# Designed miniproteins, single chains, continued (2): the designs that were tried, part 66

Each design is a single chain, and the fold is of that chain. pLDDT is the mean over its residues in the fold that is shown.

## One batch from the design tools (miniprotein)

Design m6279
Fold by ESMFold2-Fast:
Structure m6279 (fold): chain A 70 residues (1-70)
Amino acid sequence: GLLNTLNLLGGKTVMTAFVTGEEERKRALEARKRADELASKDHKSLLEGYDLVLEMAGEVAERYQEKLKK
């Protein structure tokens, strides 16, 4: 739900603000390359590029939680 999303985002933001500020930038760069490949096919693929960025953010969050589990 919304509260879960806000809580996850807030907690993640605090933890990631220290280190993943740069890591998130690198992930965004990779997502941009994928979006660029989609854009080269069709201008409408730009929207799909944004979805890739969101997916990358999700993967980063998942790996972060897995690391904290240790």
Scores: mean pLDDT 59

Design m6280
Fold by ESMFold2-Fast:
Structure m6280 (fold): chain A 95 residues (1-95)
Amino acid sequence: MEKREKVLKVLKETIDKLQKEFPDVISAEEAELFKRALEDLVKQFPDDNEFYFRVKLFLLSLRRYLEERAKDNPEKRKQILELIDKTEAEINKIF
């Protein structure tokens, strides 16, 4: 339970930071939808191993979505991907 709550907090903070720093890539409405999707993952997957796998899939999907949205700005794309990589590394330390 505590590990899943820590992961949710880290992911929500990452989404909020992405929206604050790159509002042209991720809107406030999109950020809220992503955070709701994460809350649903916690509710749907009570098993830590399955939850961890679903979080990995979420991060992969988020990476691909934002990479496409930022394709016309290589510098922003690099910064976004670095933030996602840092978030994944932090989540890996929790599990």
Scores: mean pLDDT 85

Design m6281
Fold by ESMFold2-Fast:
Structure m6281 (fold): chain A 77 residues (1-77)
Amino acid sequence: MKEAAERAFEEVNKVPGLKALKAEVEVRDGVVTVRALVQPTVPGRPPMELEASAPTPEEAVRLLTETARRVSEALTG
C-alpha cells in the first residue's frame, strides 16, 4: 500500500496547477481508498482533499489521477 500512496503523490504532482502535499491509502472491507491533499497553485485557494475508491490499488490511483486532472481543468477553465 505504500507503493500506491507514493504513485498517487507522483501522479498528482504531474498534473498542472496542483501540488501534492501528502497521499495516503486506506483498505477496508475489500475497498481501497486513496486520498491526496493538494494545493492549487492559483492564489487564494485553500488546500483540497481528493479521494478515489476502487477494488484494487491500481484502479484507485488511476481514478484519483483522473479526478486531479478534472480539478486542474476546472481551476484553469
Scores: mean pLDDT 82

Design m6282
Fold by ESMFold2-Fast:
Structure m6282 (fold): chain A 87 residues (1-87)
Amino acid sequence: MELARELARLVEEVAPQLSEELRIRVLAATETIERLMSKPKLSEQDIKEIRIAGEEIVAALREAGLEEEARRAEELTEGIVKKAEEE
């Protein structure tokens, strides 16, 4: 999924600007999204977990003061969820 890869790239790009604690949190959330998106079929519970993981990334980026990147992560998360719900 292109959107999930784009979100992962965004996280990698901003990782050097994050504290170790925030970096661990966003990497764990990104891994959850990538793992779920690798499944051949997503359940409603899987989609909910993707949304929660995306919200965690957004929250961590905002806590770091990266408002533009947080907004981009929010847009990418909503795009991932919308596409998952359409399948």
Scores: mean pLDDT 83

Design m6283
Fold by ESMFold2-Fast:
Structure m6283 (fold): chain A 99 residues (1-99)
Amino acid sequence: MAEAERLRRELEETVARTEEALLAGDLESARALGKRAAELAYRLMRLDNSPEVVAHVAALALRLIGTALDLKDPEAAELAREIAGELVRAAVKGEEEAK
């Protein structure tokens, strides 16, 4: 569906911007972008919860965990893990509410 494809693209772009903010030490922007990513994942999963989309969201969460391992700032690393967890929780909620 065109809307699901748009949300998938926005989610990918938002996660990329979140990673950039975390690496730059802009924790305020990272937190705001992380919340947006969770909202996008929730909406996406309500429209398309196919195995392909589930795998895509899981891969994005793993990218954030990978970023956390590369961060030297403990606060930024903790925030990256928090955002990854929020993304997964929002996706699961979206799938559950689609039924």
Scores: mean pLDDT 86

Design m6284
Fold by ESMFold2-Fast:
Structure m6284 (fold): chain A 93 residues (1-93)
Amino acid sequence: MKEKLLSLTREQQKKLAEAVLDIARKKINDPNMTEEEKKKARMVEAQAGLLLEAIDEGRPEDVVKRLLQQLYDAVLEMKDPEALKAIEKIIEE
């Protein structure tokens, strides 16, 4: 997984960030989520936003890869199976 994650194209990186951002926002707005779960989702939202901004600004590849790794770690911490499945689908493209 990690090796495939670091070999993604910029378009795949953007799709991944957008997909997990949408999932995180749904979780933040879900009245059935605990405040602790919402806090983890807000971290994913923040990390996805930083990655999308770096891609849009044309930041160096090492910066983009570092932000992508940070986003992936935040998604793992959130422990959402839908978010993990979305990442797997994009990696397998």
Scores: mean pLDDT 83

Design m6285
Fold by ESMFold2-Fast:
Order: structure tokens, then C-alpha cells, then sequence
Structure m6285 (fold): chain A 103 residues (1-103)
């Protein structure tokens, strides 16, 4: 359907934004949010597409995980106010959750 194709198109745009701006978390969030909001509106109008939207959201979470893992852990610690070891643990738990959701 056109709605399903639009969800996939918006997801690919989000992933491209993440890939292009890997070191700028604030810019990724700013550019990603309106696309994420459009996906939510499409799903609200087309509830049967929720499983597709869920699969696409998992893809976005994976892309963000790869972005975070490519960053300096000390830089993430500074931005979050967490200790470096806590950042490492949180990233490992986030990865495990994504892998479980992909199963």
C-alpha cells in the first residue's frame, strides 16, 4: 500500500540522517523527530501497519546503536553525565534488547 511504502521511505530517510551525521547526536535527533512523527501519524490512520512500523523502528534503533558504538565513549559520558563504564554497560544492554527484538 502507499501508506506502507511511505513508512519504509521515511525509515530509509531516518537511517540516512543517522549515517550522514554520525558524530552529531543533537542534529540527528532534530532531523529525525519530524520523520518519526510522520510515521506515527500514518500508523494512527492505518492501525494494520503497526507490525510493519515496529519492524522499521527496530531498524532505526539498530542504526542509532551503531552510531553510538562508533562514538568516543568518553564523549557520550560527558553528554549524559554518566561514568564511561556505565555508558559501556548501557550500550551492551541496548544492543541485547535490539537483538532480542530482531529475533
Amino acid sequence: SAAAEEIERLTEEIIRIIEEHREDLALVEELMLPLWERIREIVEANPELRPLARRQQIRVHRAIQEQLEALDLEKIAELTGLAVESVREALAERRAAIEAAEA
Scores: mean pLDDT 84

Design m6286
Fold by ESMFold2-Fast:
Structure m6286 (fold): chain A 70 residues (1-70)
Amino acid sequence: SPAEELARKIRQLEAHIATLDHVINDDSFLQAWTNLLRLSRPDLTADELKAHFRERRAQLRAELAALRAQ
């Protein structure tokens, strides 16, 4: 049903946001990944990577809010 499809999409967005919340708040994980990515992007900072994930999270939060407003 349309209601079941909407509920499923909301759950998927909530799960994705929860994963990004975990990654953004895990400084050790962010630093480790930044160091690996620096092999190809030597000027990359952990703050830049964190900002990228925060922007993606903001986009998903906006999508979730729009779906909940239906």
Scores: mean pLDDT 86

Design m6287
Fold by ESMFold2-Fast:
Formats: sequence, C-alpha cells, structure tokens
Structure m6287 (fold): chain A 65 residues (1-65)
Amino acid sequence: SEQSKELAKQLINSLNLASKEQLLNLIEEGKAEEAAYLLRNELVNKLSSSEAFEKAQQLLDLLNA
C-alpha cells in the first residue's frame, strides 16, 4: 500500500545509510526482497547481525503489507 511504502521510506531515512538513494528507489519500484537484502548487507557491518536482520525483516514486512 502507499502507506506501507511511506513507512518503509521513513525507516530508511531514519538510518545513516550509504545506500539510501538506491534503497528508496527499490522501495518506490516495489522491489521488496532486493531492498531488504541491500539493507541487511549494509547494516551487518554497522550493527549486530541480529539488528541488521531485524531491520531488514521490518522493511520486508512493510513492503509486503
């Protein structure tokens, strides 16, 4: 839904990400799995693996709602 995409973009904007622009484009295109994969891969080196997977799952859940 449009509301889910807005929440997903807010999640990405709340994080300090090098891939921010690419992630926002993937969200706009509805590429949920690619967006979640990219987010997880960037965050695993900045956060714990647990937190990286949690954020990626939150994004995936929002985009599949």
Scores: mean pLDDT 82

Design m6288
Fold by ESMFold2-Fast:
Structure m6288 (fold): chain A 67 residues (1-67)
Amino acid sequence: SAAKEQQVIDYLTQQLQTEAKVPPERAEAVARALVASDDDDLLDSLTATFGPEQAQRLLAQVKAIRK
């Protein structure tokens, strides 16, 4: 649903700001691009930004929100 997509965007935006130190305006745009990708591209992008361990935890949370 649109509400769950927005919840994923908000979650990733927060993680980009707190963990990757991305500015708020850029973090939302990056989160929206990540949410538009498939799971494989999302995992690759998260791994490049956060590293493999944190990327797996973030992907698990995104999947949990989408349930």
Scores: mean pLDDT 83

Design m6289
Fold by ESMFold2-Fast:
Structure m6289 (fold): chain A 74 residues (1-74)
Amino acid sequence: SEREKTIALARALALLSGAWLLADIYKRTGDEKHREQALELIEELEARLPELEKIDPEFAERVRKELERIRKEL
């Protein structure tokens, strides 16, 4: 349903924002705990990419590229 699709996309955005925030905290503090937490969120989003691609392929591609950029900063 459209509601389920909207929720899936909103969840992906929330998780992506969390990964960016944790990566930023890691860059400021050097605390490996935040690096590990960012990587866990990245892996969760990567596992969800096939579902997102079925809903919105362009959005899924943007998410994938953003996750790759976050990984390069960790």
Scores: mean pLDDT 88

Design m6290
Fold by ESMFold2-Fast:
Structure m6290 (fold): chain A 94 residues (1-94)
Amino acid sequence: MELAERALRLAEEALRTTDPLERARLAIRAGWLAEKAAQQSTDPETLELAIRAGQLAIEAALEALRRAETIRQVNLATAGALTGIGAVFQARLK
């Protein structure tokens, strides 16, 4: 639960930040924490929060990708999207 709640807060923070690089970094961290929460829990409430956090991390990463001007920004935004996708898949496979 705690990891899923932290992931959700970071994903929401990523969506609120105006810096594209920081947005991508927050999305990566949110997706990673959501995936870890999904791996460690079979509790439906925790898995639902992990899915929500992963989905918001994907949204934040795609927003960062749309605003990316450098290859580094593209790479970080892509990593954020992939970690968010990993979290959603991990939670839904349970």
Scores: mean pLDDT 83

Design m6291
Fold by ESMFold2-Fast:
Structure m6291 (fold): chain A 77 residues (1-77)
Amino acid sequence: KKEAEEAIRELEAAIERALKIAEKDPEMVKKIKELGEKGIKEAEELLKEGKYDEAAEVAKQTAKELLELGFEAEEAL
């Protein structure tokens, strides 16, 4: 449970970081927001169902994808 909650907090932080990196690219900002929102929703639903390991995995994987998208936007500048 605590690990899943921590992973969701890390996902929230990753969304903020990715948005700051991609702030000048509206298309990437949209992709980051959509992916982040979907990931948080999925992880929170799993957390509510008591699927703590799956919730943590979804949050961690989504955070990695978000940071990768943010770095792609930075590279495209």
Scores: mean pLDDT 76

Design m6292
Fold by ESMFold2-Fast:
Structure m6292 (fold): chain A 83 residues (1-83)
Amino acid sequence: TPRRGRDGYRWGDRFGDIGNNGTDDTTRIVGNNVIDRGRRHTPTVNRFIGRGFRDRGIRYPDHRHYYYGVYGIHRYNDRIARA
């Protein structure tokens, strides 16, 4: 059971608001569809991911989480902390 509060929706809901409804995690089970979508813009966002999330200890099972796992969380985290 996830934590309730402003940080409760940190993963699935955040990526859902940015353009990922969490169903992308289910897509991974079907095949490499999720990874393929992440690769399209991976070269651009890759540098931000390595710099921001390396120390956070985030585990990326696929490029989908890797793609939004840095920039999206970084900006939305500040918004949630204020709200």
Scores: mean pLDDT 35

Design m6293
Fold by ESMFold2-Fast:
Structure m6293 (fold): chain A 60 residues (1-60)
Amino acid sequence: MREEAYKYAVEEVKKLRENYPGFSDEQIITSTAMSLLRKFPQLSAEEAKEIAEKALEEVK
């Protein structure tokens, strides 16, 4: 699960950066975390945010 969520988050961060280059890091993290919670409802909001932050670091 966490590995799948991380891979999904990396792809979402890439799409958000391409489609919304003006988004701040906080906006990318928030949008990615919300997408993660929709796809993986078993995640907590804190876990989704942590995964989104790590995915953003990977893409940078």
Scores: mean pLDDT 81

Design m6294
Fold by ESMFold2-Fast:
Structure m6294 (fold): chain A 75 residues (1-75)
Amino acid sequence: DEEEQQRLIERLLAASEAAFASLSPQTQRVLRMREEDPTRSFAAIAEELGLSPATVSRHYRRAEERLEAANEEAE
């Protein structure tokens, strides 16, 4: 059912958007930079943002955890 698939996609997107909006501005920036260029390393992102690679990695992990939790709730 194409309508049921569309509703599932909309729920997953809404859950992801809500989860993204709940992240700190810094975490949101890190996630956006990875989405814009998936080949960009954490070191390159850290250099651009004036952070350490470890800090960028922590922000990305928090974003992943939040989005995963939202995706599980939407299922």
Scores: mean pLDDT 72

Design m6295
Fold by ESMFold2-Fast:
Structure m6295 (fold): chain A 94 residues (1-94)
Amino acid sequence: EERRQTTAEKYTAQLKKELKDFLKNIESLTKEEIAQRVRGIAALAEKVMRLAPVSDEILTLLQDALAALKKKGWTEEVAVLEATIARIEESRAR
């Protein structure tokens, strides 16, 4: 019944969902919850990068999340996402 999916597609779908949920709920999250979600997003992005190129849609969502964190002034979480985005861009440059 379900369409065949690859491990890369599953992780990409999960990362997209996590990023959209994070952006939707960022104003209601505690600092601890944001730190935990940012680490989860970074870990999922690493898994996707090992399996397939990261899509422009995912990269845009990551940049939106980074901008939201910068507005809150949370430099540690900003550094984690900046490092993740830089690694994705390097991987895509080939």
Scores: mean pLDDT 79

Design m6296
Fold by ESMFold2-Fast:
Structure m6296 (fold): chain A 77 residues (1-77)
Amino acid sequence: SLQQLLEKVQQAIDLLQQGKIDEADKVLEEMIKQPELTPDQRKLLETLLKEPDPEVRILALSVLRTVIQREIERQQA
């Protein structure tokens, strides 16, 4: 579900903010397997796994979180 995807995005952000890079990578790999992702969003997550800067990864995930939140709100309207 989009709610479960949103929870995983938040978990990845929290882990990156805590410096738990290896744990964040595992969450990103699980997100890539989710059917709710668009092809472009999946490509973004694959790119983020190769991104060495955790701050850049957090920024990109924060944008993705906003997109997912807006989609959930649109479906509830």
Scores: mean pLDDT 83

Design m6297
Fold by ESMFold2-Fast:
Structure m6297 (fold): chain A 74 residues (1-74)
Amino acid sequence: SMAEYEEIREQLLEQVRAWLAAQRAAGVSPAEQRALFDQVLAALRAQMESLGFPESFIEELLAGARAIADEALA
């Protein structure tokens, strides 16, 4: 359902926020956080594609994740 997809998206975006906060707390540099984040997003894309998620859903989720990272690493 659409409600289920929205719940999954929100949970994943919350995990992105938590992960970035953890990297910052650990003293990882912004440049290193960006490199690690890009690796995580590439792995997430591959995983979601293998599970058969729609490309439109994957693109929206990854765009949301990148927006969070851009704000956190500004």
Scores: mean pLDDT 84

Design m6298
Fold by ESMFold2-Fast:
Structure m6298 (fold): chain A 90 residues (1-90)
Amino acid sequence: SELEKLIKELIELAKKLEADPDDPEVQKRAEELIKELKELIKELSKEVPKEEVRKEILSLDSRPSVAETAEKAKTEQLLEGLVILRIKKA
């Protein structure tokens, strides 16, 4: 529940980064949320094989709107979190 809310907020923030990647406030907020997401990923990754995560990320990363962002690395962190949640849920 809390994790799902965090992921939704991260997706919204990723869209803002895609629209305005040079906004320092947006970047700062993204870094804070990514830090939180990394902690959650660290916990969840123990239950999910890294190969499954990589496979799902590769599928999502083919999206043109996400792949073109200047802050791609930050967006990739968001996608990794979503993928781990999706796999764990399934």
Scores: mean pLDDT 58

Design m6299
Fold by ESMFold2-Fast:
Structure m6299 (fold): chain A 61 residues (1-61)
Amino acid sequence: MQTLGTTLKTTRKALGLTQEQAGRLIGVSQSTISRYEQNLVTPSPETELRIALFLANAAEL
């Protein structure tokens, strides 16, 4: 996994979460999660930190 978007998608799928559920946990819309997972947009620094926390919590499972 080389990109934040790819890592987010893989981790979300491993947890059995929909894009809408992951969006609610990170604090963004489902459409925004979809765009992040496709690497179409770069998250704001605040949202990137929230994504990093989500990934860190998933990695400790």
Scores: mean pLDDT 77

Design m6300
Fold by ESMFold2-Fast:
Structure m6300 (fold): chain A 80 residues (1-80)
Amino acid sequence: SMITELRISGYAEVQDKELIEAMIKTLARETGAELLELEIRLYPDGKVEVIMKLRNADLAKIEELMKKVGFEVEVLKKEE
C-alpha cells in the first residue's frame, strides 16, 4: 500500500482545531484514504496548515476538492 505525506494550506474563517480535524477525517473517508497521522497548525493571521499521512490516497480527488475551497495541496513524501 502506498503511504503519502501531504501538506494542506489555506485560510479558515473559523480557527477551531476540532472542527478542522473532523473536516479532514471526512475528506480522507470520502476520498477512500486511511488517515494514519494528522497534525493541525493554526496561525494568528487565520492561516491553517495540515500535515497528514494517508494510505491509498486519491491525490487527484483530494487536490480537486481542496482547490474548490481555496486550499493548496503539497505532496511531501511518497512511500510504497
Scores: mean pLDDT 84

Design m6301
Fold by ESMFold2-Fast:
Structure m6301 (fold): chain A 90 residues (1-90)
Amino acid sequence: DVKEMEERIKELAEEAYRLAQEAIRTLRDTGDIARARELLLEAEITLGMALIELGVLKSQGIEPSKEVEELIERAQRALAEARALLAEAE
């Protein structure tokens, strides 16, 4: 079911965004580099899972909804911000 696959991708993208935001907050509020690295790694794995599921949809000739694309782009931007902040803290 395409709708179920899109909902799974959305859930994974939203979770990746949440984890990336938590990594950013951890770095800003506590300076805990080790914890921020752990959160960022989990966010990267979670977004990777979303991208694999998206790849499966595209391989079936299914165009993802704009909402799915926007959630993935939002998560990718948050991960990029978290990576940049972590690199500055190292």
Scores: mean pLDDT 88

Design m6302
Fold by ESMFold2-Fast:
Structure m6302 (fold): chain A 89 residues (1-89)
Amino acid sequence: MEIALLLADIYRETDPEKAKELSRLAVELANTTDEDKRKEIAQKILDIAPEETVREALRYLQEVAGIPLPERPVSADDLVEVEKLLEKR
């Protein structure tokens, strides 16, 4: 999952333990096909990263990959949809 990897990169210098956990969740999400489990993992990512940081990562994906940025606060469902859009490449 690119969002969790981008968030891990953002935290790497300031909070390496959060960066490590986000990287672990990214691998877990990429290896999960069950929709409900994907939402649980996405919610854990949102619990670690503040809204503003998640929006920075999504803005980067919008710019480089054309992934649409939601107008509302980012939800676990939004992160699962972004992952699915990245998998289609």
Scores: mean pLDDT 74

Design m6303
Fold by ESMFold2-Fast:
Structure m6303 (fold): chain A 111 residues (1-111)
Amino acid sequence: MTEEEIKELAKKLVEAALNKDTEAATKYMIELLSMILGLDRETLEKAVNGDEEARKEVEKAFEEVPEEKKEKLLGLMMLMRAEIAKERKASEEDLKRAEELKEKGKELLEK
């Protein structure tokens, strides 16, 4: 897993979210989590749908993830939250907070 791969998927996720393509956004998010956790996309899709065995595999994989990879996951989540806030045309204060989250998320991913 490279930093460039994570950034590319994060960009695709953001673009899908801005286009309100929830199916594509979900697929890119699962792909990013698969890369970070080292799990198959199918396992992550099952866990999202409430499969208990798949969820246990995700939890175990997450516990075994190095700190640096966890920081990259947090950075991705911050980027996603920032773009959602911007798309919703939230208040000026929320937009400023979204920019701060975007910068912090980018910093964590570029680490």
Scores: mean pLDDT 70

Design m6304
Fold by ESMFold2-Fast:
Structure m6304 (fold): chain A 84 residues (1-84)
Amino acid sequence: SSVQAQIDALAQQYIDAIDNGDYRSANAIAMQMIRIRLTSTVGQARADQIMQNLLNSDVAADDAAILQSVADQISARINAIRAR
């Protein structure tokens, strides 16, 4: 899917940033991957709300479960790309 292609491209950039010691860029790329996957999961309006709540450290339990699922999916994909 186009979403998976975007995540794969960002995951490669994330790996490159980590390998270069650029943890600031790595964190920014990780947040972009989360936003893209979250938007594909819950839609733009809900994703924007969840991301805003995350930045404010005010995440409801249902939102936290969705974020954890998204983070797990991204982590698994990064690990799969690193193993290539």
Scores: mean pLDDT 85

Design m6305
Fold by ESMFold2-Fast:
Structure m6305 (fold): chain A 98 residues (1-98)
Amino acid sequence: MKVDYKKSLDLTLDLLKRGELTITKEQAEVWAKIGKELGLPQEKIDEILKLATDEPAKDYWNELERRLKEYIEKGYARRRFEGDEHPLNIEFIPPNAK
């Protein structure tokens, strides 16, 4: 079983910790909901919640989407469902995946 959402969570945390991205509390709650449904590590979800700010949501989602498009273009990730532009609607392509 491939761990696509865990890799997406790890990427989001890395960008937040590097100060290259900001996330609102509402957006952090989206991660908490998905993490609960998918059994993602609670410790990492708690870190996202702690890094949440009152920055404008539009700027956060647009910047994250831009970075994820770069990874998709490089073949590191792909969209899971067409028409859903949510940043969590991605999966990472492992090296040497069939």
Scores: mean pLDDT 62

Design m6306
Fold by ESMFold2-Fast:
Structure m6306 (fold): chain A 83 residues (1-83)
Amino acid sequence: EDEKYYEEAKKILETASEEEIKKLLEEAAEVYEKGDKSKIELVRLAVKIIELLIKEGKFVEEVKEMALENKSFSELFRKLAKL
């Protein structure tokens, strides 16, 4: 399961623009906040994208700003980090 999300996230990071990635992460954060189980795969994909972005040092500043400005992102990051 994680392997499939890793491959999908890697393709997105290689082919999508920064703006497209940002929009995807914002949509996933909203889905997570609403608790919509029918779109759980989008949330899982977004988590994997964030992990890869942090690990590779890409868009780290942009992602951090999004977490500070968006409560849904802040909550998603909290769950990801188990803080």
Scores: mean pLDDT 69

Design m6307
Fold by ESMFold2-Fast:
Structure m6307 (fold): chain A 88 residues (1-88)
Amino acid sequence: SALKKQLQAVKAALEKALSGTPAELKAALKAGLQALADYHATVVSADSYARSRDVIDQDLADLDSLSEDDLKLAARTVIGLIDQFIAS
């Protein structure tokens, strides 16, 4: 329940950042990716963890080189992952 509330807060911040400044979007994305990594550290699921871990690692590595449109795409991807975990 506490982890679910944290994920909901991070999702809300990402959704707000999509209509905000590029700097706010990048900051929200860094926070969102870290929150997903922290959540997955507490949950063992071979398929879901491996897939999300690879996406998170790639997005973190490439974050500073992404265009504004790519940052928005990454944010929508992170929101989708959070929705998947909240729905479970």
Scores: mean pLDDT 75

Design m6308
Fold by ESMFold2-Fast:
Structure m6308 (fold): chain A 63 residues (1-63)
Amino acid sequence: AVRTPEARRRAERQREFFKLLDEAYKNGEKKTLVVEDNVSDAEIEALKRIAETAGVELKVIRV
């Protein structure tokens, strides 16, 4: 299926998030994911919950 621009950007953001999560977990480093202002609070909370459950120092903030 052809992805819309919004779906593609969401997939790219999720890929970036999991890359940072993996790096934080492996290296014990603090990481911060900065998301676009138009990202929903529900998505931000979901990402924060994933990071918290994984026990890594990863913050998700909006510009």
Scores: mean pLDDT 75

Design m6309
Fold by ESMFold2-Fast:
Structure m6309 (fold): chain A 71 residues (1-71)
Amino acid sequence: SEAEELREKGVEAWRAGDLEGAAKHFEEALSLDPSDVNTLLLLSSVYEKMGDEKKAKEYRERAFKQLAEQG
C-alpha cells in the first residue's frame, strides 16, 4: 500500500540519519492510515530522537489509545 511505501521511505531516511525526513514520511503514511500503531510509535520515537518531547508524547498517547481500542 501507499502508506507502507511511505513508512519504508521513513525508515530509510532514519537509517541515513535524516530524522526530519523520516518524520515527514511517517506523517504522510499516517495521513493515509491514521490508526496505524506502528507508524504512530515510529513518529513518537523519531520526535523523541529530535528532542520534541511534546510531539513524541502526543504520538505515543495516540498509539496506546489505538492499542486499547483494538484489544
Scores: mean pLDDT 86

Design m6310
Fold by ESMFold2-Fast:
Structure m6310 (fold): chain A 98 residues (1-98)
Amino acid sequence: SLEEVIRKLEELRRRMRERLAAEDFEGFLRLAEEVIGLLHELAERYPEHAEELRFFAANLETLVAFMRAETDPELRRYLAEGIIDLVEAVIRFLREVA
């Protein structure tokens, strides 16, 4: 259900913050990829929200790509914070349409 997905995203966001605090950028990126996968799955299950979900997924994919290419730890943290903010925006969107 959509409520179960919201809980899953909230748990992934919490784990992402923990990985970022530990400077585990690889662990962070793996969790970000899980979020992207969930958004693509949701877009297939909820065609009425597919445009918004794909928009979020595309923006997350872009930030993840920038973070993977970045070698500066401060810029990687900045990009990671942007990814977390975007995941939070996804959670807010899903709560509104649930």
Scores: mean pLDDT 90

Design m6311
Fold by ESMFold2-Fast:
Structure m6311 (fold): chain A 75 residues (1-75)
Amino acid sequence: SSEEEKLMEEFEKVLKEGYARYLALKAAGAPQAEIDAVVAETVARAREIRDKIKDPELQKKADEGIKNFLAYVAA
């Protein structure tokens, strides 16, 4: 549905902006606690959007997106 397409767009934006904030903090030499807090908040916001998605295929893509985000910030 168009509503679920919009939720997926918002989901992708949350992960993109969260990753940008992560990279900026890492480049600035921010304390690990601040970096961890941004990662945790990004994942929490992404999960809030994922939980509004009713399509199982889009839920799977959202879950894969969160998994990939966590892999990138762990590298």
Scores: mean pLDDT 89

Design m6312
Fold by ESMFold2-Fast:
Structure m6312 (fold): chain A 62 residues (1-62)
Amino acid sequence: SLDALIAEVKAEIKALHAAGASVEEIMTALALRLAELAAQGASVADLQRIANEAMDLIDELS
């Protein structure tokens, strides 16, 4: 489900942040994950929703 994908992406961002990754490294990882999801057939609307939720989390962690 979309909610499960959002949860997985958020968990990865939190793990990278906990490991001391920079904002640039986290943003790069997010971009690569979104590209992977697009290659797997995710819609533009779903990718935008995942990106927005992930960006909100990155802002909260900064």
Scores: mean pLDDT 88

Design m6313
Fold by ESMFold2-Fast:
Structure m6313 (fold): chain A 94 residues (1-94)
Amino acid sequence: DDEARRAWIDRVDAWVDEANAIAATGSPQDAIARLRALLAAETDPVRRALLGERIATLAEKMGDYALANEYLDLEVEGTMIRMEAAIARLELEK
C-alpha cells in the first residue's frame, strides 16, 4: 500500500513539475499551445487533468476566461489530484 502510494505521489509530482516547467517557458500563449499539444496526445486521465489545470490557470492569468472555462472540468480534477497527493505525502511522513 505505502509503496504504491509513494509511486503515485512521485508520478503526480513529476507531471506537476513538467507542466510548471512548460508554463515557465516563453510567453503564456506559447505555454498554452505546448500544453494543449501534450493534452491532445495524452490518454492517462491523471496527466490529462494536470495538463488541463495548468492550461486553465494560465488562461485565467491572461484574462482569457472563455478558454479557462473550456478546461474547467479538468482544472477541478487536477486541483483535487494535487491536493490528494499532498495529503497522501503528509500521511506517509509518519
Scores: mean pLDDT 86

